Designed miniproteins, single chains, continued (4). Designs and how they scored, part 58

Each design is a single chain, and the fold is of that chain. pLDDT is the mean over its residues in the fold that is shown.

## One batch from the design tools (miniprotein)

Design m13987
Fold by ESMFold2-Fast:
Structure m13987 (fold): chain A 111 residues (1-111)
Amino acid sequence: SEAVAVLDRAAEAFGAGRYDEALEILGAVPATPEQAEKLLEFAGELARRAAAGTPMEELIELAREKAKELGLPEENIEKLLEAVRRGLFAAVTEEGELVLATLDAASARAW
């Protein structure tokens, strides 16, 4: 899947110490710890819907609504939705904690 290819590129960047590049490859959005936890939980819901055959455009609409509910700035919402189109959710806290989820349950990875 496209998500696997993106994850592999991000892993290479992390392994090379290029952390900012890795976060950009993932489409990681700045978030508070509370926003990051809620996004991760919601990514699980989207992954279940994707596995059940929900179309990508419907998944994008659901993700947009959730991001707005959580109070993300518009620029970060668009960045998050771009990542969702690639099969990913990624958020990074100010302390550098990364939360990451995939919409491809068969290739879900822990980081």
Scores: mean pLDDT 79

Design m13988
Fold by ESMFold2-Fast:
Structure m13988 (fold): chain A 68 residues (1-68)
Amino acid sequence: METVTVKVELTADTDPEEAVRFLRDLIEAGRAAGKEVKVEVTIVSDGDPEAQERGLRAAEEIKRAEAE
């Protein structure tokens, strides 16, 4: 099985809901094509605790989509 790796950076300016939706669609499309899709999420908060919390929530949703 071929693995496709997607790297995503979540910053304070990133819309977490849009990012989650996009990556869910990508994971589903990859699986439909017979691929394994893995997502690597990097949270770039740059000292902003609100951005860190938003990024962690989005990362959890993305990992849930990856794991099913």
Scores: mean pLDDT 76

Design m13989
Fold by ESMFold2-Fast:
Structure m13989 (fold): chain A 64 residues (1-64)
Amino acid sequence: MKAVILTTKEDYEKGKELGEKTAREEGVDEIEHIAVENSKEGLELGRKLYEEKGYAVAGMGEPL
């Protein structure tokens, strides 16, 4: 299973290590980091990747 870590460009460096640690705890085989323009766009992309590809998705951004 592949893990995708979605962060905003502003939070990319800050969240990179935390997101990677979380993905490893889920026992994933591959980790990919993607910077998005905002958390809303990241949530839409993450939902699509999880539903369509079965990827584990972790994201950072503004709360709902």
Scores: mean pLDDT 66

Design m13990
Fold by ESMFold2-Fast:
Structure m13990 (fold): chain A 74 residues (1-74)
Amino acid sequence: GPKELIDLFISYAENLAKQALKTHPNDSRVQNLANDLLRSVDRFKQAYKDGDFERFKESWQEMSRLRKQLRELL
């Protein structure tokens, strides 16, 4: 269902960021993007919990953008 899909996307983004931090500990660009991605995931989780549809859409777009940027840098 939609919750399972949301949980999978959250897990994917968190795992990508955590793996990037672990494998690139001295790359400031990777560190900054990975930390930004983790913060965007937290905002997305909060928007989902609050039922704030507009914040949910905005945070989804931000998380997707940051995830793409981090993937392109790796």
Scores: mean pLDDT 85

Design m13991
Fold by ESMFold2-Fast:
Structure m13991 (fold): chain A 75 residues (1-75)
Amino acid sequence: MQQQLLAQARQAADIAREVAAEMGMEVKMLVSFPHNGQIIVLVAVGGSKAQREKAKAEIQKRLAERGIDAIVTVG
């Protein structure tokens, strides 16, 4: 079970990087880790507030489609 959560954390980080790259956003910091049976994703990116909100929504959507229960924060 813990190995699966670690794999999901890595997958979540990869998805967050892909979304940022697709949106032309610079990733300044990205941390993804399991906590209490869910994945926490923290992304610090360049760009506008609207771009960050769009990135958060797209990351959450892709994670949900893969069955990953995650809390995503984009700042």
Scores: mean pLDDT 83

Design m13992
Fold by ESMFold2-Fast:
Structure m13992 (fold): chain A 61 residues (1-61)
Amino acid sequence: MSLEERIARMVVDAGLARGLSPEEILALTRRVADELVTAGVLTPEQAQRMVATAERLVAAA
């Protein structure tokens, strides 16, 4: 599993444990992805895959 997919799973799991809505989890995931691109941890393409993974995971929850 890629780094961005692992981070997406961690963010979704943490959001669900905290009782966040799917919309709130996706907003959080987008903010984290943007910060990781700014920090040089992820490329923009990896950030897009991170958000797409989170969207798939919240839809399945």
Scores: mean pLDDT 86

Design m13993
Fold by ESMFold2-Fast:
Structure m13993 (fold): chain A 70 residues (1-70)
Amino acid sequence: SKKEALQLFAIALDRGDLEKAKKYKKLALEAGASKEELIAIGQRIVDAKLAAGDLDSAKKIQKVMDEVLK
């Protein structure tokens, strides 16, 4: 389902797992998710890392997002 694919995408991003993020991005889009929904999820995860002071993880997740959404 779209909800499950978006949740798995979020988990993959949080872990910095590029290959799983690519896989779950494809599944989410096939289930009817938009690129805007994927970007919003990525931005929320980056913002959460920044709020926690985890600048290294924020940077890594941003790089995964840039690679997945190009």
Scores: mean pLDDT 86

Design m13994
Fold by ESMFold2-Fast:
Structure m13994 (fold): chain A 75 residues (1-75)
Amino acid sequence: MAKALLVFEEPVPLSVLFEALAGLGREHGLSLQRLSATRFLLSADSEEALRAALEVLRGHLEARGIRFEVEALPE
């Protein structure tokens, strides 16, 4: 499994993140866990699936003016 920590500058509703990932979740084993108002753990079955999810999130959230950083986590 591949994992990344998402760090937001402001609180983001889970619904916005789920809307962005709706097309990918079933095929890629995507999981989102809320750690705090601004921190989320994103997990995927593979590094390729994780990269695809991060690209979709970046495009969707940047279009809305929402900024975030990604921290890769070791296995």
Scores: mean pLDDT 74

Design m13995
Fold by ESMFold2-Fast:
Structure m13995 (fold): chain A 75 residues (1-75)
Amino acid sequence: MEEELAKKLAKLVAEKLKDVPGLEEVIAALEAGDVEAAVELGQKLDDELQKKFLEAVAEAREELKEEAEKLEAEL
């Protein structure tokens, strides 16, 4: 379900960004599973922090894609 995938994506992104200063509010929203709030907060970041956020999202999506393919293999 999209909700489960969104929560997994949020947790992976939060883990990748936990050591980046200035992203504490974004990380808190991601850990709470509030992807919409995390996106809103991300849009308010400067270009450097926004780039780091987008890179973490891209990496998390690649990891989630591998997990989704593994789940499909069970069907």
Scores: mean pLDDT 71

Design m13996
Fold by ESMFold2-Fast:
Structure m13996 (fold): chain A 90 residues (1-90)
Amino acid sequence: SMATHQQMELNAGQATIQALGLLKEGVELLKDPEKREEGRKKIDEGLALLQQAADQARAAGDTALADRLNRALDGLKEAAKSLVEEVEKS
């Protein structure tokens, strides 16, 4: 339904904003060797929020939104993994 689609878009938007905030916080924490575990945790929390939004969209039958969110999530997962690996090798 249109109401379901609008609610899923709103939920996805809110989850995206919250996830980006957690990813930013996590990246800043990774710069401090004493806070690397906290940084990884914040990154994982942000990625989990986007995954939950994608799963909820798919469960609601909004396949187009779910696919869009999953593509964004895959890109962010690769970026986060590369960043964490670079920091841990330093």
Scores: mean pLDDT 83

Design m13997
Fold by ESMFold2-Fast:
Structure m13997 (fold): chain A 70 residues (1-70)
Amino acid sequence: SREEMMKLIEDFLIEQADKLSNEQAMAVYQLALKKIQGELTEADREAVYSKLSPEQQEALDKLLAKLEEL
């Protein structure tokens, strides 16, 4: 459900709070919202991923995959 997707995004951001800047956290949040709305473009993905380290990108990939499975 959308409620479960939103909780997954929130839990992810809380878990990553010590690893992500406020700007990175906001960018990830907006990207995840676009994913659940079916509005995510490759340009949106590239813009956010360019702000993240490889380790942060891997964590985001896992979040997006979980959102797709719900």
Scores: mean pLDDT 82

Design m13998
Fold by ESMFold2-Fast:
Structure m13998 (fold): chain A 71 residues (1-71)
Amino acid sequence: SAKKKVEELLAKMEELAAQMSPENKAKVEEMIEQTRKAAEELLAQGKEELALEAAERGLAMAEKLLEADKA
């Protein structure tokens, strides 16, 4: 289901956050919270594709933050 796919993407963001400095980890944790809220609102409206896009966007941003954290 779309809800399960969203949860999988959010879990992957948490895995990336665990590899970051405390400051960037906190930023990604806030991003996870905002992404979860947005995706849940979209799922409640039946907008499954947009909910998945929101979660995918969140993951992409977390990946960029991890690269910046290592630089």
Scores: mean pLDDT 85

Design m13999
Fold by ESMFold2-Fast:
Structure m13999 (fold): chain A 88 residues (1-88)
Amino acid sequence: SETTGEKLLSAALKGDINKAIALLLENIGLIIDARLSGNAEAASLYTKAHEELLKAFKAALSGDIETAKKYVKNANKLYEEAEKILSS
């Protein structure tokens, strides 16, 4: 299935900036939920993933697709680590 980072990259490349921003705001929601539930480690990983997605978004807007894909891959790894903590 398509990851959040892949959806963000697709939206940015299509010029759907409103959808890209909405996806970034949904990720902020994950950070807040993790903090409120007392999962500081998961919140830290979601925060780092969000920072990587912001870098991907900026790279995509500048036309540097290869760099954008690298940041999406980094974000996906951080999300997987956070989800593993939350599923344990």
Scores: mean pLDDT 85

Design m14000
Fold by ESMFold2-Fast:
Structure m14000 (fold): chain A 60 residues (1-60)
Amino acid sequence: RREEIARLSEELAKVQDEINSTLLARRAGKIDDEEAQQKIDELNKEMLELRRRLEELVAA
């Protein structure tokens, strides 16, 4: 359980880093705005899911 919580926390940090990377690529014009927006939306959903998992592990 503790190892799972640690891994989920690491995944949250990676998702946040990916969002920042996507924003930078968008600003630099390396990817289309639509592609960046889709990735950010998916990453935000992933963050919510990871947060729910953490809450479930702590509550259960």
Scores: mean pLDDT 80

Design m14001
Fold by ESMFold2-Fast:
Structure m14001 (fold): chain A 92 residues (1-92)
Amino acid sequence: ELEREVRERFEEERRRIEEEAEKNREPLEEKIYEEYVKYYKEVKGLDEEEAEKKARERLEIHREIAEKLREIGFEIDEELLRRQVERAKEEL
């Protein structure tokens, strides 16, 4: 039966999507952190410890904003995504 192959393909696709999301999230946070450290060191003339401390504070604020945005209603549930995929397939 094709059901086993279909299940394996869905599991592979799910893993790829999760891996890509995780991969993109960590590099973005690191890049933001590095940019703030560089800014505080080069522009504000702070020492490395102080620059790192302020960079961490800024990164935390960005995380809080992202979390609040998710709470406000950018929660794309699996059912909404499934309906969008089904509609696309019906048009094809």
Scores: mean pLDDT 62

Design m14002
Fold by ESMFold2-Fast:
Structure m14002 (fold): chain A 88 residues (1-88)
Amino acid sequence: KIEETKKKFLETLDELEKTAKDSGDDGLAELTRKTKKSFENGDYVKTAQLLSAIGIRAASVPDKEVSDKLNSLIIEAIKLFDEIVKLS
């Protein structure tokens, strides 16, 4: 079950990175890549900090449709990450 949650978490981050890239927010896309890398390295403290930074940036995106999509994705990513931490 933890492996499935980890897979879903990484898939959610991939969708977040793609959404950021498609909207022209290369900075958010890079921040999302760094989050994936910290998670894959087992650095859960850094992963939590980076997820918080993504949330702040997503909420600040001027395009409301893009902001709403990014906020939905980051909320899902945070939920999945919390579940991973509980199962660890």
Scores: mean pLDDT 84

Design m14003
Fold by ESMFold2-Fast:
Structure m14003 (fold): chain A 87 residues (1-87)
Amino acid sequence: GAAAEAALDAIPADASPEALRAALLAAGIPAEAAEQLARAKALSDEAAALLAAAPDDPEARAEAEKLHKEAQALVQAARPAVEAALA
C-alpha cells in the first residue's frame, strides 16, 4: 500500500539496521521480513567495513563477498512480503 511505499522511500541509505527494522515494522511489513532486511543491512554494513579496513587484502574481499551474497539471499527471501505490502 501507499503508506508502506512512502515509508520505504523515506529510509536513508545510511540508516542503521535497527532503524531500518523499526521503519519497516511501522510501514506494516511483517516482522519476519523486517528482521530479514535488517539482518541483510547489518551484513552489508559489515562487508563495507571489512573492505574499508583492509582494501588491499584479498581475504577481506572474499569475506565481504560472502557477506554480500548472504545479504542478497535475505533480501530475496523478504521480497514477496515487501511486494505484498507495497501493493
Scores: mean pLDDT 79

Design m14004
Fold by ESMFold2-Fast:
Structure m14004 (fold): chain A 94 residues (1-94)
Amino acid sequence: SIAERRRRIREEMRRRVSEIAPEVVKLIKEKEKELEELKKEGKLSPLEVRAWALATTALAIDRIGAAMSNEEMPKEEELEEMAKRAKELLEKAR
């Protein structure tokens, strides 16, 4: 019975990840494209591009975690705050 429960949990987690993985990949690719365009236009510094990339990856991981835990999905509006925090952390690491 314990082995059966562990198998069901693993299968359920895989299913949930598989359901949201295409949306997560799409979010990352769309943000990478947006950031590359802003970088080429000189509108973002290399530090800001890195901060936004880290924030987008963190949001993607949080969305996977939320789906696996049946928790509320993090909103894209949180990206701005995440990018700000990532920039502050990168500046402190210098």
Scores: mean pLDDT 72

Design m14005
Fold by ESMFold2-Fast:
Structure m14005 (fold): chain A 57 residues (1-57)
Amino acid sequence: MTTEEIVLYFPKETPDEEAKKKAIEEAKKRYPNGTVSRVIVEDEGDKKRVTVTVSIP
């Protein structure tokens, strides 16, 4: 089983729930057979960094 990480950046004003939703949608598009195991939202200066961890069989 392989683990992949996707990092996406959003404007600081983006609500956390919207940023997470868009990041998960992008992860599912890139890894249709993957399972999202972790989502982290971090404030990083002028933007938010969203890290999605995907487990691929």
Scores: mean pLDDT 81

Design m14006
Fold by ESMFold2-Fast:
Structure m14006 (fold): chain A 111 residues (1-111)
Amino acid sequence: MRVEVEFGELRQISPDRYEADLRVRVTTPDGKVLEGEGRVIYDAAANRAVVELRLRGTASPEELQRAIDEAIRLWEERVGARLLEKTEPRKVSGNEYEARVRLEFPGAPVP
């Protein structure tokens, strides 16, 4: 499993809150690719970040779900992320499925 994250610049939206755009690419051992886009909201007073991601892939719903679950597991193990919300994959085009994920990170997210 390989996870690549592109993190935009944190923009201050209020005295204790920052926001950045996020892009994610997840490659499974089978070579399946998930691409995601979303945002990070960092609360400096709480020292907590919430990541909201929309993940898409051309795999079956079951394969997309397994890849998402594996990516979440790696984020939980490597950076202490916590899953807040996950939707089931839904068909958005002829061969593409989408799921949304919301994760909480301790501290500011690292690229």
Scores: mean pLDDT 74

Design m14007
Fold by ESMFold2-Fast:
Structure m14007 (fold): chain A 86 residues (1-86)
Amino acid sequence: REEIIEYLSKTRKLPREVIEKALEIADEIIKKAEEYAKKGDYEKVLELAKEIIERLKDTVTIGTATALRLIGIMIDAELEKKRKEE
């Protein structure tokens, strides 16, 4: 966490407080996405990916990384389903 905040503060020249708040929002969205993916509600996961990009426009790097993580959560859930069928 601190290492990511320091990196983004130095490379993107964003205030630490803005980065910390963005990471907290990202964590909340990731938790919701994990719950929706477990239920097979991938449409909701994609909506959350769009939401995080919009909500974190000031911290595009965090928003984009979080959206990619949500896609990864969907892929992982689909692979787990296929694994049970083999």
Scores: mean pLDDT 72

Design m14008
Fold by ESMFold2-Fast:
Structure m14008 (fold): chain A 119 residues (1-119)
Amino acid sequence: SIEELVEENTLDSLYLLGGEKSLALKNKDYDGYIEYLLAQVRLSLRLAKERGLLTPEQRAALRQLAAALRAQDLAGAKALIESNPFLRSIISPDDLDLIHAYDPSQLTRLADIILDELA
């Protein structure tokens, strides 16, 4: 399950979530795509935390990203990701475009996941 992959907290689980996300998108399973993407972001942040990569600068960048996502500021969120290699390792601008196209309310869920992992 998605929950089991996140709980395993491994790079192998992260790779599997990425593969399932891509497969869901190819099959036009947009609900599955979003759930795999949100799980991949959560696990990426947990692994970054474990590796000491959540510096004050990166925590500030993640809070700015979450604020833009909550505001439905797609252009601002994409610009933040494009300007920061750490954020690009967590999520792509293309992922935000897909979420916005299929279910914009999930941008708020993504923001909540980011903020939860920063707590």
Scores: mean pLDDT 89

Design m14009
Fold by ESMFold2-Fast:
Structure m14009 (fold): chain A 65 residues (1-65)
Amino acid sequence: SLLDQLLAAVDTILKDHEANKYSLEEQEETLDSLVKTLRRLGVPDDLIEKVRQYYKKKIEEIKKK
């Protein structure tokens, strides 16, 4: 599904962030850029919100180690 592909893309982005030691500010900027792109592509707001929630959940898991 489109949602599954978007969530897999988030996992790839966060793995890249970990490898490149991105700051929290840089990670937030990446999420905002992703949301803006998805909105421009006409992805429904409910799917965008699920992607946003998943991204934030994964960041919190990383912070907790």
Scores: mean pLDDT 78

Design m14010
Fold by ESMFold2-Fast:
Structure m14010 (fold): chain A 72 residues (1-72)
Amino acid sequence: MKSIDEIIETIHKDYERALKEIDKWNVDKETALEIIEGAKFFALAVIRVMAKLEGDDEAYKRADEEIERLQA
């Protein structure tokens, strides 16, 4: 299984790749950005729930910190 840091890094890399592809999407840029940001938030929220279910307090804290950073 991937470590929490590897999972977070993968989410960040997928987000950056999606940003580079916006011009190729059949949707306006504002809508594309909202979808990409929503997808990143949802991915982090799912990982936070999984960490809680597994009893991984460190992974939960790391995912929660990333979510708080997105809401700032």
Scores: mean pLDDT 77

Design m14011
Fold by ESMFold2-Fast:
Structure m14011 (fold): chain A 67 residues (1-67)
Amino acid sequence: MSNKEKVYEEVLSKLPEIYKESNGNEQEMRDKVMQLIQKLGKEYNLSVDEVREVTSRVMDELDKLMK
């Protein structure tokens, strides 16, 4: 599994906890998700393009969850 996929899967696994911690606040949830992606992207040495791809995929899943 690529480092990009590892970051994506780890963020997805933490979405339920982030949702609970954000108390239904959409902006706070998005901010926490962005911070996590940036932190993990740095730890896994993702390129700028890989970080953007992970961010796009995660935000799409988050939009589906909030509908």
Scores: mean pLDDT 80

Design m14012
Fold by ESMFold2-Fast:
Structure m14012 (fold): chain A 75 residues (1-75)
Amino acid sequence: EKAEEIEKEAEELVKRGELSQEKLAEIIHERFGVDKEEVLKALSLILEKGKREEPGEMDEEEKKASAVLKELSKR
Protein backbone atom coordinates (compact mmCIF):
# COMPACT_ATOMS: atom_id res chain seq x y z
CA GLU A 1 0.00 0.00 0.00
CA LYS A 2 1.27 3.46 -0.94
CA ALA A 3 0.53 5.06 2.42
CA GLU A 4 2.36 2.32 4.31
CA GLU A 5 5.41 2.54 2.05
CA ILE A 6 5.47 6.33 2.40
CA GLU A 7 5.23 6.07 6.18
CA LYS A 8 8.09 3.58 6.34
CA GLU A 9 10.37 5.66 4.12
CA ALA A 10 9.46 8.87 5.91
CA GLU A 11 10.12 7.38 9.34
CA GLU A 12 13.54 6.09 8.31
CA LEU A 13 14.63 9.40 6.81
CA VAL A 14 13.22 11.49 9.67
CA LYS A 15 14.94 9.23 12.22
CA ARG A 16 18.25 9.97 10.54
CA GLY A 17 17.48 13.68 10.70
CA GLU A 18 19.12 14.04 7.32
CA LEU A 19 16.18 15.33 5.32
CA SER A 20 13.62 18.04 5.72
CA GLN A 21 9.92 17.37 5.14
CA GLU A 22 10.02 19.00 1.71
CA LYS A 23 13.02 17.01 0.51
CA LEU A 24 11.45 13.83 1.86
CA ALA A 25 8.22 14.56 0.00
CA GLU A 26 10.18 15.11 -3.22
CA ILE A 27 11.99 11.78 -2.94
CA ILE A 28 8.79 9.90 -2.13
CA HIS A 29 7.01 11.63 -5.01
CA GLU A 30 9.78 10.55 -7.39
CA ARG A 31 9.97 6.97 -6.12
CA PHE A 32 6.31 6.19 -5.52
CA GLY A 33 4.63 8.64 -7.88
CA VAL A 34 2.45 10.11 -5.14
CA ASP A 35 1.44 13.74 -5.37
CA LYS A 36 3.88 16.00 -3.52
CA GLU A 37 1.10 17.81 -1.67
CA GLU A 38 -0.39 14.51 -0.47
CA VAL A 39 3.01 13.37 0.80
CA LEU A 40 3.52 16.65 2.66
CA LYS A 41 0.12 16.22 4.30
CA ALA A 42 0.95 12.67 5.37
CA LEU A 43 4.36 13.74 6.69
CA SER A 44 2.79 16.54 8.73
CA LEU A 45 0.37 14.07 10.30
CA ILE A 46 3.12 11.55 11.05
CA LEU A 47 5.38 14.18 12.59
CA GLU A 48 2.53 15.60 14.69
CA LYS A 49 1.68 12.13 15.96
CA GLY A 50 5.31 11.31 16.71
CA LYS A 51 5.70 14.60 18.55
CA ARG A 52 2.71 13.91 20.79
CA GLU A 53 3.72 10.32 21.44
CA GLU A 54 7.25 11.38 22.38
CA PRO A 55 7.91 10.41 26.01
CA GLY A 56 8.59 13.70 27.72
CA GLU A 57 8.95 17.14 26.22
CA MET A 58 12.30 17.41 24.50
CA ASP A 59 13.92 20.44 22.97
CA GLU A 60 15.26 20.07 19.45
CA GLU A 61 18.82 20.13 20.75
CA GLU A 62 18.06 17.43 23.31
CA LYS A 63 16.46 15.38 20.56
CA LYS A 64 19.61 15.65 18.45
CA ALA A 65 21.74 14.37 21.32
CA SER A 66 19.30 11.50 21.92
CA ALA A 67 19.30 10.66 18.21
CA VAL A 68 23.09 10.39 18.17
CA LEU A 69 23.07 8.10 21.20
CA LYS A 70 20.29 6.00 19.70
CA GLU A 71 22.24 5.70 16.46
CA LEU A 72 25.28 4.40 18.33
CA SER A 73 23.13 1.92 20.28
CA LYS A 74 21.38 0.76 17.11
CA ARG A 75 24.64 -0.08 15.46
Scores: mean pLDDT 59

Design m14013
Fold by ESMFold2-Fast:
Parts: structure tokens; C-alpha cells; sequence
Structure m14013 (fold): chain A 88 residues (1-88)
């Protein structure tokens, strides 16, 4: 059912959010500047919001492949910034 799949997507989003929190804590321990961490937090919040919006679109009848494509595109946009932060 769409409800079950939506719950699975929300669970994956929560798992990803927790992983990012772990990475941010690791970067803080490594001495990353607070401003860099704040920028990453904002980007993560935007990504989570975008994924939630995609889940709603899917629930309204959007194609699964399109949702996955957009989600991957958003993740790809964030990946270089995560890599740069890890180098701090």
C-alpha cells in the first residue's frame, strides 16, 4: 500500500538524518568551524524537506522512478559539500 511505502520512506529519511547528525558531531570533534557546520545543517534541512515533499507527491500519484531520480539529484548536490566539510 502507499501508506506502508510512505512509512518506509519516512523511516529512511530519519535514518539519514541521524547519520548526518553523527557526521556533524564527528566534524565538530575534528575542529570544523561552527559556520561550516551551520551551513551543512541548513542544506540537510533543505534536503529532508525536499524528500518529504517528494513523498507527498508520490502519495498523490507521482511515479516512483521520478521521486527516486529527484532524491538522488538532491543527494548528489549535497555530496560535494559533505566531502569539503570532512576535509576540515
Amino acid sequence: SKKKKLEELKKKLEEERKEVERLLAELERAGAPPEALEAIRRLVEALVKALEELAELWAKGAKKEEIQKIAQEKAKELAPLREEANAL
Scores: mean pLDDT 73

Design m14014
Fold by ESMFold2-Fast:
Structure m14014 (fold): chain A 66 residues (1-66)
Amino acid sequence: SVEELQAELRKAIDELAKSLGVTREEAIQRLVKALNEHFDEIQAMTAEERLRLLVEIARKLVEEAK
C-alpha cells in the first residue's frame, strides 16, 4: 500500500541521515538529487510506483554510504 511505502521511505531516509551523519533534510536533498537522474523513468509511473522507486533509491544510497 501507499502508506506502507511511505513508512519504508521514512525509515530509509532516517537510516541514510544516520549513515551519512547529516540531518534528515540533507538526506532528503541527496535522495531528490538521485531521483532526478531517473527523471525519464518517473514520467510513465503511477504514484505508488514512484514511491517504490524512491524507497529503492534511498536503500541503495544507504548501502553506498556504508
Scores: mean pLDDT 79

Design m14015
Fold by ESMFold2-Fast:
Structure m14015 (fold): chain A 80 residues (1-80)
Amino acid sequence: VAAALAPFTTTPLTPEQEAQLVKLLENRSELPSVRAGAALILGDVENPSAEAVAALKKVAEDENEHPSVRMAAKSALGRI
């Protein structure tokens, strides 16, 4: 389940890697577990970009998101 996120587990993340994590987080066709993992990785980033923070907030507040993805986004925001 974490295989799609393997390139992103190494920190610090580049701006391109953060953008790719944001795309994974926002991709509703992706597995909820992968999307939740992307949110948690973004939450572990020291000084995440404003775009990454905005994406986490959007997902955390979106009632149409899978509950586990929303919880992961809320958890990530709590670390920032």
Scores: mean pLDDT 74

Design m14016
Fold by ESMFold2-Fast:
Structure m14016 (fold): chain A 84 residues (1-84)
Amino acid sequence: SRFEELVEKVKEIAEKYFQLNREKGADEAEAALTQEEKDTLKEFMELTRPAVENERAGKTTPRDKYILELLREYLEFNQKLAAE
């Protein structure tokens, strides 16, 4: 699905960002992100928004739970990269 494709792409963007941040600092890491990569991050966040809203409203569907689990995995992946 498009969402599964986006999860893989945002993980790759995160790896690139944190590697460059470690080697050259945050300013160089942000400057190295392309507009396409920034658009990909935005699309991923926008696709997760309905699932987050449904969870807050107490009406989470099985699809929402799936999306939220992948979002959680992505956030945990970012935390691990930042700690390295």
Scores: mean pLDDT 82

Design m14017
Fold by ESMFold2-Fast:
Structure m14017 (fold): chain A 81 residues (1-81)
Amino acid sequence: SNLERVREALERAAKEFIERYGEDAPDTPENRRALAELAAEELEKLVSPEVAAAFRAAAEAYLAGDEEAAKEAFAKFQAAV
């Protein structure tokens, strides 16, 4: 299931983020971008480039504070899974 592979990819990204930045890493826009990029890399490996690209678009819109673009991009990500 693609949904199970998405979950595995996100778990791997979270583990890698903790290994690089620590469990107590501050919640900053910089660290949110780093985690999103690690997640996109794992999604590309475990699911597909299409799902990874959709996730990157959603993360970029969310981090830019573009609420409407983030909702649209997240819907595309969910459809690609």
Scores: mean pLDDT 85

Design m14018
Fold by ESMFold2-Fast:
Structure m14018 (fold): chain A 57 residues (1-57)
Amino acid sequence: DIEKKIKEMIKKGMPAEDVAKKLSDELGDNTVVSSPEEAEAMLKKSEEIKELAKKIE
């Protein structure tokens, strides 16, 4: 539930840009990708997180 994590971090006083960066870093650190297609999906999801965080703030 990425949206829930974003809202919790914003409620704790983190700016949306920092929230997006932290969640993107966590996805990268905890995800193992075996193909270029999976890597592209992860990058796309990272961008979606940034846009969602900007919209919520």
Scores: mean pLDDT 64

Design m14019
Fold by ESMFold2-Fast:
Order: C-alpha cells, then structure tokens, then sequence
Structure m14019 (fold): chain A 100 residues (1-100)
C-alpha cells in the first residue's frame, strides 16, 4: 500500500530530525546516532518496498518483506529515541538538583 509506505517514510524523516536534534547533547549522542541509523533504515526499506510495488503485483512478496523491515526499523528508532529522551531528562534533573 503506497499510502502506508509514504506514511512510514514521513514518520522516519520526523524521527530522524528529532534524533539529529538530540545528538547535539553529548550524554545521549550515541543513542541519538543509533536512532538516526534506524530511521534511515526505515526510510530506505520503505522506499524499496514502494519501488517493488511500482514494478507490479509479481513483486508483492518482496514489497511485503521490505515493508516489514521498514516497520521494524521504525520501531527500533522510536525505542532508541525514547531511551535517549529518558536519559537526557534524567541527566537534566541531576544537573538541576546540583544547582543551589
């Protein structure tokens, strides 16, 4: 489904942009960079799935495989972003507590 693939690409681009912003913070840089890679993978796999769908119904199985890989990569990107945001919030709370 081209509409679902376009949505996955858009979501991947959004997560990548958020991860790029988080990567400016040294404490979560590694997690943010991992999230960027996962988001890039989601975009790449979704584009491949769309390419196979455009080639015809005989490529439906290939398109499905790439669609599943895109969803898994997107889920990984979300998880890594959640971890990065949580770690950054914990770090900021610690810094605030040290200020007097």
Amino acid sequence: KKEELDRLIAEGQELKARAEELSKHPVVRDLAEAAIQAADNAIRFAKKAKEYLDQGPENELKAKEYFDQARNALDTARRLLDEAESKLNEYLQKVIEELK
Scores: mean pLDDT 85

Design m14020
Fold by ESMFold2-Fast:
Structure m14020 (fold): chain A 90 residues (1-90)
Amino acid sequence: KEEEENAQLKKDIEKAESDVETALKRFREVGEKEDPELAERLIAQLEAAYDRFKETVKKDKKKAGLALTILQMNLIALEEEYRFELERRR
């Protein structure tokens, strides 16, 4: 039913927002000390992905699930890039 689907989507969005905030905090606190330029680029890309997600959800709620999936894929890709680049600096 629509109310249950909306409740689940809201929880999924709240989790994604929390995951984005956690990643941004890590990029700012750890990345800036190891590689400020890389941190700035990853932060900008994640913020851009999150802004696109918010705009899509606001404009068309039926596309919210797809927009959430795209945001999650971007978050994973940026987290992997961050880990790979930092590992190379040891």
Scores: mean pLDDT 78

Design m14021
Fold by ESMFold2-Fast:
Structure m14021 (fold): chain A 87 residues (1-87)
Amino acid sequence: SLSQEEEAEALKELVERLLEEGLISEEDAKRIIDLLNEFLATGDSRKFLEALTLLGEIEERLKKEDPEKYKKMMEIIKEHREELDSK
């Protein structure tokens, strides 16, 4: 199992990949990455949970507004988790 710090770094990589694929806006990506960086700098796990909450809100909006992009996002999230589990 990953530490929260390792999960935060992995989540930053995921968010950058989602941004490259056009599945998340630059504004939303920056907000999540800033929260993860605050967690890594301060150890405040509330910042990590806020980042996860924002990602979940983006997923729910995308599911309603663009189901095809939502499907692609979920496939990328699954692949990213599988890559982490094989390390």
Scores: mean pLDDT 84

